# Designed miniproteins, single chains, continued (4): the designs that were tried, part 100

Each design is a single chain, and the fold is of that chain. pLDDT is the mean over its residues in the fold that is shown.

## One batch from the design tools (miniprotein)

Design m15462
Fold by ESMFold2-Fast:
Structure m15462 (fold): chain A 56 residues (1-56)
Amino acid sequence: GAGGAAAMARGALEGGGSRETAERAGQHADNGDGKGAAEYARKGGVTEEDGRRASE
């Protein structure tokens, strides 16, 4: 849904990722790639299911 990309980017940053990692997490979510988004944000506690919901 709307804001899912922002949530994935936030998760990537909270997991210790760089701003570039956060931008990629958001881009994957915006492109409908929930698995890719979740992989970038995994250390921030994001699950594959969270990524899938964010990509919708």
Scores: mean pLDDT 73

Design m15463
Fold by ESMFold2-Fast:
Structure m15463 (fold): chain A 100 residues (1-100)
Amino acid sequence: GEEDLRRLLELGLITEEGAEAIRRAEESPDPAERARWAREAAEAARNPALATYLRLLAEVQEVGLEKGEEAARELARELAARYGDLPAQAEAEFEALLAA
């Protein structure tokens, strides 16, 4: 949400451009637009775990647009198997920084 984006900006984990990209991804009903903004946010992210998570999210959405929902679900399963801990790692890093 907006409060979380503000905290990420204050901690220097993301740029203002990245925060704007995340807002646009969250607000857009168009999957193509969401994928594009998630990609932009990943490029603007300063935290490596967050950057990786956003790139993987964009990749799944892009595959869904190009090859359809089944291909996107297959990629999501493969990525979950290889990188299942990445979202938890990013959340743990944010919680640790917010607690400091």
Scores: mean pLDDT 70

Design m15464
Fold by ESMFold2-Fast:
Structure m15464 (fold): chain A 89 residues (1-89)
Amino acid sequence: MEELEKKWKELAEKSRKDFEEQVKKDINTAREKGDYESLKKLEEILKELDQIDKEFWDAVIRGDFEKANELRKKGKELLKEYQKIVDEI
């Protein structure tokens, strides 16, 4: 079980890096357009996503898969909201 948890965490770290690169591009686009209101909204969503990611891995480590699934669903909805804001920039 501990070995599987480590592998899942390593996969998440890679996915996080890919997401961070996308975020840098989105932030630069908003900045170039002078859309500081969208920048603020993106920053707020990113902070909430970071908190969900941390809570998700804590839940997985604890074997609380019900909470992990709820956090995954919440994260997915926040990613949809993030994309809507990016599309409006």
Scores: mean pLDDT 76

Design m15465
Fold by ESMFold2-Fast:
Structure m15465 (fold): chain A 136 residues (1-136)
Amino acid sequence: SDADKAKKKLNSIKSDLDNHSVILSQISDDAKKARDEKASADEVANLFRNVAYLALESYKLVKEAIDIMRKLKADPAVIAKLDQIAAELRKIASYASAMALEIEEGKIKDTVKAAREVEELADRQRELNRQAVNLI
């Protein structure tokens, strides 16, 4: 049935968000190593680009889940919480992308502080993905 296809797609979205969280855990560990080893600006910029990419992809997945759940007449309160999660993921994507560019342009020289921000953004994105999976 169309409802069974919708449920299968929602389960696929949950799996993709969980897979993004695994990659983000690796990025968080790489950011800790970058901070401890005083990694190059290019390495830290690449970590921000990876966080930005995953945040944008998670945003798209959450928006797709919202569209499916609206068709299934899901609770509007659940949809509102998912919209808030999507908005935060989009903000992370925009901020991380801007940080990568500013590092590449030599405007940010404190790579230790920048690597700490990568860790914080990766951890926040993992929490948002976990919340989304629990609501979907």
Scores: mean pLDDT 92

Design m15466
Fold by ESMFold2-Fast:
Structure m15466 (fold): chain A 91 residues (1-91)
Amino acid sequence: SNEEARELLRETLEALRALIEAVARGDILAAIGHALRAIGLLWELEQKFPDNEKVQEFIRLAREALRAALAGDLERARELLRRAEELIEEL
C-alpha cells in the first residue's frame, strides 16, 4: 500500500536524522540505537516493496546516508538525506 510505504519512508528519514544528530553529539549509544532502527526499516522496505523503483532509489540513498553518518561524514549524510526526502514528496 502507498500509505504503508510512505509511513516506513518517513520513519526511516527520522531514524537517519536522529543518527546524524547523535553522531554530531558523540552520543555513541543513541547512534547505535538509531542506526539499528534505520537498518530494520530499510530491510522492511526492501522486503515489502522490491518492485517499486522510487522506494528502491530511496533505499540506495538511505544506505549511503547511513554509511556516511557512521563514517562521521555528516555533510554527505545530510545531503543524501535531503535527496531521499525529495523522493518521498514525489510519491
Scores: mean pLDDT 88

Design m15467
Fold by ESMFold2-Fast:
Structure m15467 (fold): chain A 80 residues (1-80)
Amino acid sequence: AIQQVEQLLKEAVELAEKGDSEGALEKIIEAIMLASDNKLISVETGIGFILRAIGYYLDGKLDKATAQKLAEEVLSKIQS
């Protein structure tokens, strides 16, 4: 479960680096939903991360740096 979440977040960062912000958003949402389904984070925490990712996407700010920062925050919460 954790390795699958890490892989999805890695793919999100790679898509953001290529300028595919929509693909990056989709992979971030998949990773967060997988983490929530596996009880690695709470549903409330997952919803919070999804809303933040959507906000960055709508603002045109879901670049590599932002995707990487979100990925690190999600993984940090899983390890808490």
Scores: mean pLDDT 85

Design m15468
Fold by ESMFold2-Fast:
Structure m15468 (fold): chain A 68 residues (1-68)
Amino acid sequence: MSSPAEVEGLHLAARAHEAIKVGSKEEIREVLEELERFIAENPEDKRMVALLETQKKKAEERLKELEE
């Protein structure tokens, strides 16, 4: 059941979570770009897309907090 894409998606979600908690604005922007790219390239994995969309929203919210 685990594909290379699923493993990469889970690692990306973990990296996004860390960047949101302790990362800089630049690290958050970097993982946000990676999240958007992965979702665009893997739209067929609805479960993974939902997980990464959640991390994307959290990253966007954290970036707004740091810019305000």
Scores: mean pLDDT 79

Design m15469
Fold by ESMFold2-Fast:
Structure m15469 (fold): chain A 57 residues (1-57)
Amino acid sequence: DKKVEEAIEKLLELLKEDGVISKDAVEGLAEDLGVSVSTLTKKIKEAAKKNNIEVTI
């Protein structure tokens, strides 16, 4: 979904700045996108690898 990809891109910008994401941020985004937290976490990790960004969740 285009909206999911856009949301993940914004999350990756936050990861690049802070190096971590809170669980609350992932839960809130999952709720907004209508996906499960585990699905969103998986997509974030995949997108981070594609963009050569280190991610810690």
Scores: mean pLDDT 72

Design m15470
Fold by ESMFold2-Fast:
Structure m15470 (fold): chain A 86 residues (1-86)
Amino acid sequence: DELVKRYQEIMDRTAEIYQKLDSESQQILADEINKASKSLEGETDPAKVLEALSEALRNTASKTKNEELKKELLELAEEAKKAAEE
């Protein structure tokens, strides 16, 4: 299933970005992902999960002061949104 493969790729890239973030930005991303997870309660549709992840990544980007990481977060957010629309 193409959507499941894209979902896994985006989740893997999210984990890679998390490892590159400083401790403060890691906490922000973790908090935003936890908010998204609670809003999805029991949701199994990968498209809805990717849409919520896109929002969490955009919110994290707006709160970080690191310009390069902000770009990576915004690029991944757009990719997650595009995958959700497929």
Scores: mean pLDDT 78

Design m15471
Fold by ESMFold2-Fast:
Structure m15471 (fold): chain A 78 residues (1-78)
Amino acid sequence: SAMEAAAERHRPLLDSLLAREPAFLALPPEQQAAVRARLEERFRTWDPNADPLPGLFAAVPAAYREVVGATPAELAGR
């Protein structure tokens, strides 16, 4: 489906960004999985022709607040 295609298209970008985030790598595996799942859910509702970057920058802090209770910046001490 278009939603599945959008999620699959955005997965390499998501994986690349999360792999470079020290705050994400410091999370317990259960919380890493929960943050990833929240972001993948958000991607499934996206227009497959749209640029994923602006929405991803908005979605990452929100997903962290929902799962961890803190943003990546707060966890990194920034």
Scores: mean pLDDT 67

Design m15472
Fold by ESMFold2-Fast:
Structure m15472 (fold): chain A 64 residues (1-64)
Amino acid sequence: EVVLQSPSWDQLEKELDMISEAETLRWKAEEANQKGSMREQAESLREKLDKVEKELDEFRKNEL
């Protein structure tokens, strides 16, 4: 294909969205852990981050 128009723009947008969410969760978990005020939330955020990172890993593996 010479014309590399976004054939899967929806997938690219999903990847960016997942990256953005992972970054946000990472920052919140780090801050919560340091302040100790949201320890329970920090653990929940860590688990959610791990799940999002797994999704990203599989997405990128399929994308290649």
Scores: mean pLDDT 68

Design m15473
Fold by ESMFold2-Fast:
Structure m15473 (fold): chain A 59 residues (1-59)
Amino acid sequence: SREDIIQEAIEKNPEFYEEAKKLSREEQRKLFNEVMRQYIREPSEELENKLRILSYLLA
């Protein structure tokens, strides 16, 4: 499920999740755009999981 995918992303990137959830919504949006730019240039599982975490926090 979507929830299971998000949970797996958090478990693989716990430090990123803890730092990202401390950010304001505006800072989370800025970070999402930065990670998305990196993902477009050099796709990776790590960046995909970071985008999943940020999408979850911005929901």
Scores: mean pLDDT 88

Design m15474
Fold by ESMFold2-Fast:
Structure m15474 (fold): chain A 67 residues (1-67)
Amino acid sequence: SMRLEIAREILRRIHPTSRALQVLAKELGISVMELYRLAHELGVLIDGRPSDLVVELVKKLLEELLK
């Protein structure tokens, strides 16, 4: 989806913080807690604030939603 592509580009330019996760959750229409749950179910854990984990989460969510 175009929205998720925009969210991913924004996330790529922002430090992996709670703010970036809040923006991503809002674009996906879910809560931050639901985003954490989806990350866990997809095998991506948001522990601390690694940029690679957040990018991987966006990638997996895109694949699930586009399926």
Scores: mean pLDDT 57

Design m15475
Fold by ESMFold2-Fast:
Structure m15475 (fold): chain A 64 residues (1-64)
Amino acid sequence: SMDDVVAAGEIAYKRMKELAEEKGIPVTELSDEEKRAIVEELREEYKDKYSDEDFAMLERLVLS
């Protein structure tokens, strides 16, 4: 659902922001590969809470 995509997206954004801070760059300068890796990590951690379709939609949104 969109509510699940939004919830998963908030977790993804937090991790993206943490990685960007570690690198000393703005979150907008994270590579597509780094963004995909974070979404894939969340897919494994939250596989029983969110659907594969929710994560696929999230990946498309973070790569937009």
Scores: mean pLDDT 83

Design m15476
Fold by ESMFold2-Fast:
Structure m15476 (fold): chain A 84 residues (1-84)
Amino acid sequence: GSVSLPPLTEEEQRIIDEFRAAARELGLPDGVIDALTSEIRQALRAGLSKDEIIELVRSLLERFGVDPETIEKLVERLKAILDK
């Protein structure tokens, strides 16, 4: 497809791929990972801030019943991914 502005297509793909890898390393189910990556993609396209994306992911992880230690580890990795 064509690239249009303001898309973070290459950056968006990198963020999603790195987040997906991190979530898999932490043992999240594929269905949860797919739901989270879909929401992150939509948030990036909508132009949400890094803080808004982090809070969205945290809220979704809590809703899926992910344990607090895993949530904090994944959020820390997401912060690092988004800071690039």
Scores: mean pLDDT 79

Design m15477
Fold by ESMFold2-Fast:
Structure m15477 (fold): chain A 87 residues (1-87)
Amino acid sequence: GRVEELRRRGEELIAFAEELRRLGLNAPAEAPEPESKREALHEKVGEIQRLMLSVPESQQEAAAFGELDRPGREGRRLLAEADRLAA
């Protein structure tokens, strides 16, 4: 269902966040990968939020919302960190 899809996206988001952090935007000159990953991460966060709002709240979904929201927060935090590095 949508909840499982959101969870999978959240997991991908964390994976991207970890990869982006590992790259640390240290090699932006080599390839646009750090930039594209940063943008992709931002886009995934937005999609997760939209899906969360669209899904009707229920007991089974309420539990998943907590887990999905955490990856989103981490992704947003990482984006802020990337922004600071770009400064």
Scores: mean pLDDT 53

Design m15478
Fold by ESMFold2-Fast:
Structure m15478 (fold): chain A 58 residues (1-58)
Amino acid sequence: MTLEERVRLFREDPTSPEAARAQGAVGDELQRAIESNDLEKLREIAEAMRKAGVEVEL
């Protein structure tokens, strides 16, 4: 399952264990992108979060 699919799963059923794991995976990817200053990855994560209706943070 891709990062985008996991973020969408969280939006559809945020109370499921799968949704909780998806949220954690997005947070981990975001932290890694910040640490490596990977602007392209940051944009990808921000877009996935925005599509899922999650607030976008640095």
Scores: mean pLDDT 63

Design m15479
Fold by ESMFold2-Fast:
Structure m15479 (fold): chain A 64 residues (1-64)
Amino acid sequence: MASDEEIQEGVELIRLAVLKTAAEIAKKRGDNEAVQEALDELHRLAGEASPEVAKWAKEAIEKL
């Protein structure tokens, strides 16, 4: 039985993976608008997500 905390973290982790991938693809294409939108969403995730996912979101922002 998964706890509500584990389910929430799983949803946040999926969102992180999608945003990180979208930002990397947009950067490779030179789509600065899409990169900015992905960065804005990663910043929201870094501020609102569980501590582990927030840390990974910050690392994704730093890597871009």
Scores: mean pLDDT 79

Design m15480
Fold by ESMFold2-Fast:
Structure m15480 (fold): chain A 92 residues (1-92)
Amino acid sequence: MEIEKQIKELEELAKRIRESLEKRVESLPDTPEVEEARREAERELEEGLEEALKYLKQGKPRQAAIKLTAGALRAIGLIEEAELKIKRKEKA
């Protein structure tokens, strides 16, 4: 498989995940807690993509996929925690 094509696919996947998370954040109140979760989620996804690209360049596409997936799941979890905190404050 062409490594350049795999790099592009990995970057496109990360972009789609970022866009999905941004839409979720847009539905939440503009609070410092939500902004912090957004920044941490962006960082986790960026670090996951960076690690994935390192593995891909070493000829390890499976490890690359695992690293991006792990970063994406951490990012999603951070946004879910922010959503739950907002929901709890609405009930309190």
Scores: mean pLDDT 82

Design m15481
Fold by ESMFold2-Fast:
Parts: C-alpha cells; structure tokens; sequence
Structure m15481 (fold): chain A 117 residues (1-117)
C-alpha cells in the first residue's frame, strides 16, 4: 500500500513536469492528455487511501481538491474545443497555474498520510 501510493505520487509529479513542458511548447492536445492522466492517477490514489482506512475528514479534503482539479481539466477541454485547439496562451497558463496549485496541495496531504501509514 505505502509503496504503491509513493509510486503513484511520483508518477503524478512526472506528469505535472511533462504538462509544464507541453504548455510551454503550446502543445495543448498533449497538455490535455497529460492533465487527464493526472486526474486518473489522483483517482487511483483516493481509492487506495479509502482501502487503507484513512479518516473521513482527510479523505474529504483530498476529494475536494480532486473535484477542483477535475473542474479545471473540464475548463481546459472546453477552452480547446471553443478555440479549435489554439486558445489564448494566457488563459491556458492561468488554468495550468490553478491545476498545479491544487495538485501541490493534494500531494502535500497525501504525503502526510503516507508518513503515518
């Protein structure tokens, strides 16, 4: 369990780094693919934490951050569809910054939980 959570968290950190590069390169289709993979890995982390019997208050905080991440990814997908894959780079950077902030906050909570396992 602990080793699997640590592996998933490291995979999320790698995906965030790749997402940063994709956004800097204006490769928005790749950026959306990577953002979706981050959501998938975060969902796997939440499921493992539920199986580990993590307290409801901590799970709620993690799930609240995950919901905000999912909302940001949905906004990014909508922005790409409405702009034929070539949105305003400033709007993309704003969404990316929000995604990174939520992911960092979620990762901190998960790291604290892992240390107690």
Amino acid sequence: MKEELEKLLKEVEDLVARLFIAVQMNDYERALELARKIVEKMKEIVELLKQAGVDESTLKKIEDHLKRIEEIVAEFEKLLKENNGKPDPKKVRALFNRLVDETVELSKIVKEVIEKL
Scores: mean pLDDT 86

Design m15482
Fold by ESMFold2-Fast:
Structure m15482 (fold): chain A 67 residues (1-67)
Amino acid sequence: DLESMIKVVAARRGLTFTEEALNLLIEKLKKVPSVEEQLAMILRVADAVRAAGRTTVTLEDVEEVME
């Protein structure tokens, strides 16, 4: 499940997703054809937020990384 994969990545990186960010990321990832690409996109969002020194992934973060 995409939700479970996102939550595992977030937990391991000390991040939390807002409900809006989680739902948007799931909807965008459903259009990605491979699990490997889905994981890479989740990691890209998580890494961008961590690079900004933040611990909460917001809707805006997902929009910025995922277009």
Scores: mean pLDDT 83

Design m15483
Fold by ESMFold2-Fast:
Structure m15483 (fold): chain A 85 residues (1-85)
Amino acid sequence: SLKKKLEEILKNNDVDSLVELLSEISGDKLLPARYLLEVKKEPVEAIYLMREVLGLPRVKIRSQEDIERERRRIEEELERRRRLE
């Protein structure tokens, strides 16, 4: 039951599970990655999750330069997919 899941999440203050549930309901598979990037300020984890959702090969992020490069690649891929509908 959706109501029971929501009640358990709210009772436990489990924001991570709430974000996952909202992603499932909305169909927005990138929502958990945006939450990591914008709310938790975890760009490395956000990049890994975005790449997994988009079906891109795994990469190792070791530096701020790697973060900048991979963010650009993801933005370019999302723009490409948006144009193709």
Scores: mean pLDDT 78

Design m15484
Fold by ESMFold2-Fast:
Structure m15484 (fold): chain A 65 residues (1-65)
Amino acid sequence: SLKDKILEIYKKVQELMDEAARLRREAAAVPPGSEEYKRLQARIDEVDAEIDKLTEEGEKLVKEY
């Protein structure tokens, strides 16, 4: 159902937000400008982009509900 799809999206967003928080804590523990920091920041950017995409999809579905 549309409701189940909306709930699945919000659950996925929460999981990705938790992952982004973990990656940010890891990034804070490494030297700024290091290759490890750059890799972690790239992963954070990818996760944030997925959160934005899923949040936009969820908002569109809520308007249709």
Scores: mean pLDDT 86

Design m15485
Fold by ESMFold2-Fast:
Structure m15485 (fold): chain A 103 residues (1-103)
Amino acid sequence: SAKEEAIRRLVARFVEGLQELEDQADSLTNEELIARVKALLDEIYAEIESDPTVSPETKERIKQVLDRVKAELEANPDATKEEILDLVRRGFDEILRILREEV
């Protein structure tokens, strides 16, 4: 239950943060949007990293996903805002899958 509650909090924080960015996307440059989605992912990772119930191995796997998503965002500065947001959603889904696979 503690793991499920932690996952629910992460989902709620990510969904809220992403919704705020979606609502602001048309008023942001690509550079600004990329910076803000990277900050949101860093915030999510910081919460996971501070959770003593998550194994060091799981934390490292999640960090690898985060680093890959950030690298992909940086490699594609001309991506559409929808492509940027979709990449971040897919990265978060992969993070959730990794967390749920931990026994």
Scores: mean pLDDT 86

Design m15486
Fold by ESMFold2-Fast:
Structure m15486 (fold): chain A 71 residues (1-71)
Amino acid sequence: ALSAEARAAIAAGDYAEAAEIARERARFWRMVAEIEASLPETPETAAALAEARALAEAHEAAAREAEALAA
């Protein structure tokens, strides 16, 4: 899901800020995914990796949408 900060920026019409926030969130979750991928494979790390990847992809999609609206 989009962060509350990103949604608030979109509502305010500040799409450039919304894109930046979403990019920061996507980068954070990509880092989490890299950490989880480096750990031994367990059901817990597999679930955490899948969640981190899904969140990174969702925030990246949100960033692309906001960037398109800012243009």
Scores: mean pLDDT 79

Design m15487
Fold by ESMFold2-Fast:
Structure m15487 (fold): chain A 100 residues (1-100)
Amino acid sequence: MEIKEEVEVEMIAVSETEEEIVISRKVTVGDREIDIATILKLTRVGDKLKVELTIIVEDVNTGKRWGRHEVLEVDSREEALKIAEEEIKKAEEEMIKELE
């Protein structure tokens, strides 16, 4: 089966200490459509960044959903984005395994 991905990224500054990044990814596997929404909330806490990472995965054909929520502290915005990318890849791999 051919896997096709479409990615949309939206960045919103909520306040001087808060930023929200929404990454929407659509994965098509055969005739199935999988939507992956990742919400990354960054909050400055002293010298650290608090990261609230929420991943929601939905099989559009069945309405089946699952999600993960993680809270972690990182030194930089770049580190937060790398962690988010890794977790998104894990979510995609897990969903693909559930399809077959």
Scores: mean pLDDT 73

Design m15488
Fold by ESMFold2-Fast:
Structure m15488 (fold): chain A 61 residues (1-61)
Amino acid sequence: SAAEIAAVRARINEVQRELAALLERAMKTGKITPEEQARLDELKAELVALRRELERLEAEA
């Protein structure tokens, strides 16, 4: 549905913003903590899943 597509797109934008903020912090400090690395990995995996879900929803529309 259009609402589901909008929700997935909104989440993709949120994940991309969090990734950008985390990478900017890592660049400024020159370090990445194990917690930050784990969060980066989680966000990257979520983006892959969200993109697949978006493709699925758009194919059904």
Scores: mean pLDDT 85

Design m15489
Fold by ESMFold2-Fast:
Structure m15489 (fold): chain A 81 residues (1-81)
Amino acid sequence: MPSPVEAFEAAVQRALELAEEIVKTEKDPKRARSQLEGLRQLLARDAAVTLAQTDDPAARAQIEAILAGFEARLAELEAEI
């Protein structure tokens, strides 16, 4: 079983790959922004659930750092729209 950190990092990796595909293929900027917002909300919920189930302070800090990096990268991708 992957650790909660590894599972969340893998989910973020998949979400970023999908976000990059959305920016490249979705020709309607409003739809592209809406789809990126959907990914942001999904990963924020996943992070909240994972953090609620995680007692290790180091793992919690790493999950929060991964989420922050995801949100920063998503903002960069949104700026390309």
Scores: mean pLDDT 85

Design m15490
Fold by ESMFold2-Fast:
Structure m15490 (fold): chain A 60 residues (1-60)
Amino acid sequence: MSELRKKLLELQKETIEEMEKIMEESRANGDSREEIMKRISELNKETQARMKKLREEAKK
């Protein structure tokens, strides 16, 4: 199986798990949607950086 596909799948799962945790913590803490969106945006930036690295590896 391709290494790129494996890494994409792992990244996808990690991102989903982190999003779930953000939602869970927000529910417990009573955070506003603005706070949730901020944390999701941070996660999105991290995921985007990881995606960039995967693309670089694919171009090697």
Scores: mean pLDDT 77

Design m15491
Fold by ESMFold2-Fast:
Structure m15491 (fold): chain A 94 residues (1-94)
Amino acid sequence: SMEKEIEEAMKENKLSVKELLEEVIKRTKGLLEKYKKLKEEAEKTKDPELIEQLEVFEEKAPELKEQLLALAKVAEKYGDLESAEELRKLAEEI
């Protein structure tokens, strides 16, 4: 029946959204770990190249934070409260 096909499509969309959110969370965690290491190394070495890379990240950080908060709202809309909380925690670290 057409109703059953719609229910299956809605379940499939929820799974795809959850997988996308999990990948974004994983990639953002990796990016923040790299940023922390870059910051520590730049502060220790005073290397101009590392300082420049840190400045580029800091310039883009507000946009990344806004994107993470927007994704947290999407996660809540789809009932993924766990991913929503994780995305907000990552945004708070930025």
Scores: mean pLDDT 78

Design m15492
Fold by ESMFold2-Fast:
Structure m15492 (fold): chain A 68 residues (1-68)
Amino acid sequence: SSREKLAEEQKIAEELRRRAGTAIAPRDPSRPELARITGAIGNTLRAMGDSFDKGVVESPPLEDGPVG
């Protein structure tokens, strides 16, 4: 059900927000910093999403360059 999926995503978002809040709490400044951090994270996630959609499989290749 879409409602269950949304509830799960909301829980994840809330947990992430709590973690972000903890990281910002020591600073004591106003809320704009949270918005900035959230924006940066969103931009990074979009970039990663593009890479994923371009062909990044669930399991990355084990051999990628010389090792040893």
Scores: mean pLDDT 57

Design m15493
Fold by ESMFold2-Fast:
Structure m15493 (fold): chain A 65 residues (1-65)
Amino acid sequence: SMEEIEKEIEKIKKKLDSISDYDEQTRALLEFIAELLEKFSREDVNKILTEVNKYISERLEKEKE
């Protein structure tokens, strides 16, 4: 459902914000993707990952200044 998708997006955003090391962020993201693929359809996984990628891209642009 949409509520479950939003909940997962919020969880990963908070987790990534708590990790300063890029390698650890990558590991956390890969583990998250693996868990999503077990729980959700490919379509819903793509929706979640699109939103997460947008968030990460915005953070990288902010650091670039």
Scores: mean pLDDT 78

Design m15494
Fold by ESMFold2-Fast:
Parts: sequence; C-alpha cells; structure tokens
Structure m15494 (fold): chain A 56 residues (1-56)
Amino acid sequence: MEVTIQHYVDRIRNAMRTGKFDPRLDVDGDGTVDEEDIKLLVKRLEAAGATRSEVG
C-alpha cells in the first residue's frame, strides 16, 4: 500500500485531464478537482510529515 504525496497529485492531475470527478480528491470541497486541490493536499500532507519520496 503506497501513500505518497506524488500518488495523490498524479490522481488529481489525471482526473483533471479526463474530467473524472472523485470527491475524495476534492480537498477544497468546491465540487471541482483542480490544481488548488493539489496545492492544499500537498500542504496538509507536508504539515503531517509526508514528503515526495518516503524513505523509512
């Protein structure tokens, strides 16, 4: 099971490209999955101690 910032960023970017809405990726809760959701998610995960490359 892989939980990384990059994994979520990739899923959001793919949703933007395909127009596929996923409410779990809608971090802002405005009904749109976009780059603002990426920025908010990255900031929250970084504050929780996550990094782009997770090394044990």
Scores: mean pLDDT 67

Design m15495
Fold by ESMFold2-Fast:
Structure m15495 (fold): chain A 77 residues (1-77)
Amino acid sequence: KLEELRKRMEELMGEAGRVVEEIEETGTPEQAEKARELALEASKKAIESYQKGLEFGPEYTEEGVKYLEEALEQIKK
């Protein structure tokens, strides 16, 4: 269901934002910059995949959600 994928994307984007904020407070400037860039790129790809999902079906949005989940794991490392 596309609505469930949208909610999942919003949850992941929110979590990524919180993790980036924590890294900005506790990490190095280089770590903070890397985290922000990863979060921004993943969010853009997720939004694009959601737009494709609206046109071509939820399978396309699922790919964006997976990418966002992977990026969040990379940020947390």
Scores: mean pLDDT 78

Design m15496
Fold by ESMFold2-Fast:
Structure m15496 (fold): chain A 81 residues (1-81)
Amino acid sequence: MMSDVTKYFSDVMTKAHRDGAKLDRKGELKQRGKAIEDVVTRVTGDVEKGRKLGQEMEEGDFDVAAAQSMQGMRLALQAAK
């Protein structure tokens, strides 16, 4: 179960990175932020958390956004039980 969620997140982020690679850095961060927002919102059901993590990604705090996203996914998996 965790492996499936991790695979989905990895696939979405990889696709966003590839799509963003043809844009400038700001466009790439926007694409990745949108991907994080979508994944976190779908996994946690919390639109607010998804938007916040996506915004932090776009503002260049990617490492913080990525760490918080992983923590949010862990909490969502626990809450879904």
Scores: mean pLDDT 61

Design m15497
Fold by ESMFold2-Fast:
Structure m15497 (fold): chain A 96 residues (1-96)
Amino acid sequence: VEEEIKKILEMALRHARTILDFLEKGEYEEAVALASLMSAIYYTFAKLSKNEEVRKLDKELAEKFDEISRLIEQGKVDEAIAKVREFIAELEEKLK
């Protein structure tokens, strides 16, 4: 994993873990706000990146955070928790 990609994945993992903590504590407004913010940030990074690999990764991360945000907004909290746990596992595997 290149240094830039590693930093992107580490940031995504940190925020995914924070979202999971909010969801487990019943802090759903905070979970939605952070997931929506992270989606917007990664979509912005994708548009600004000149590297195709980084652009593709940022788009994938933006889509994952957007999906999590939508599940919470729909009241599908158990599905959102499952999706965040899956996402954390995927990020941890990529960082090995």
Scores: mean pLDDT 89

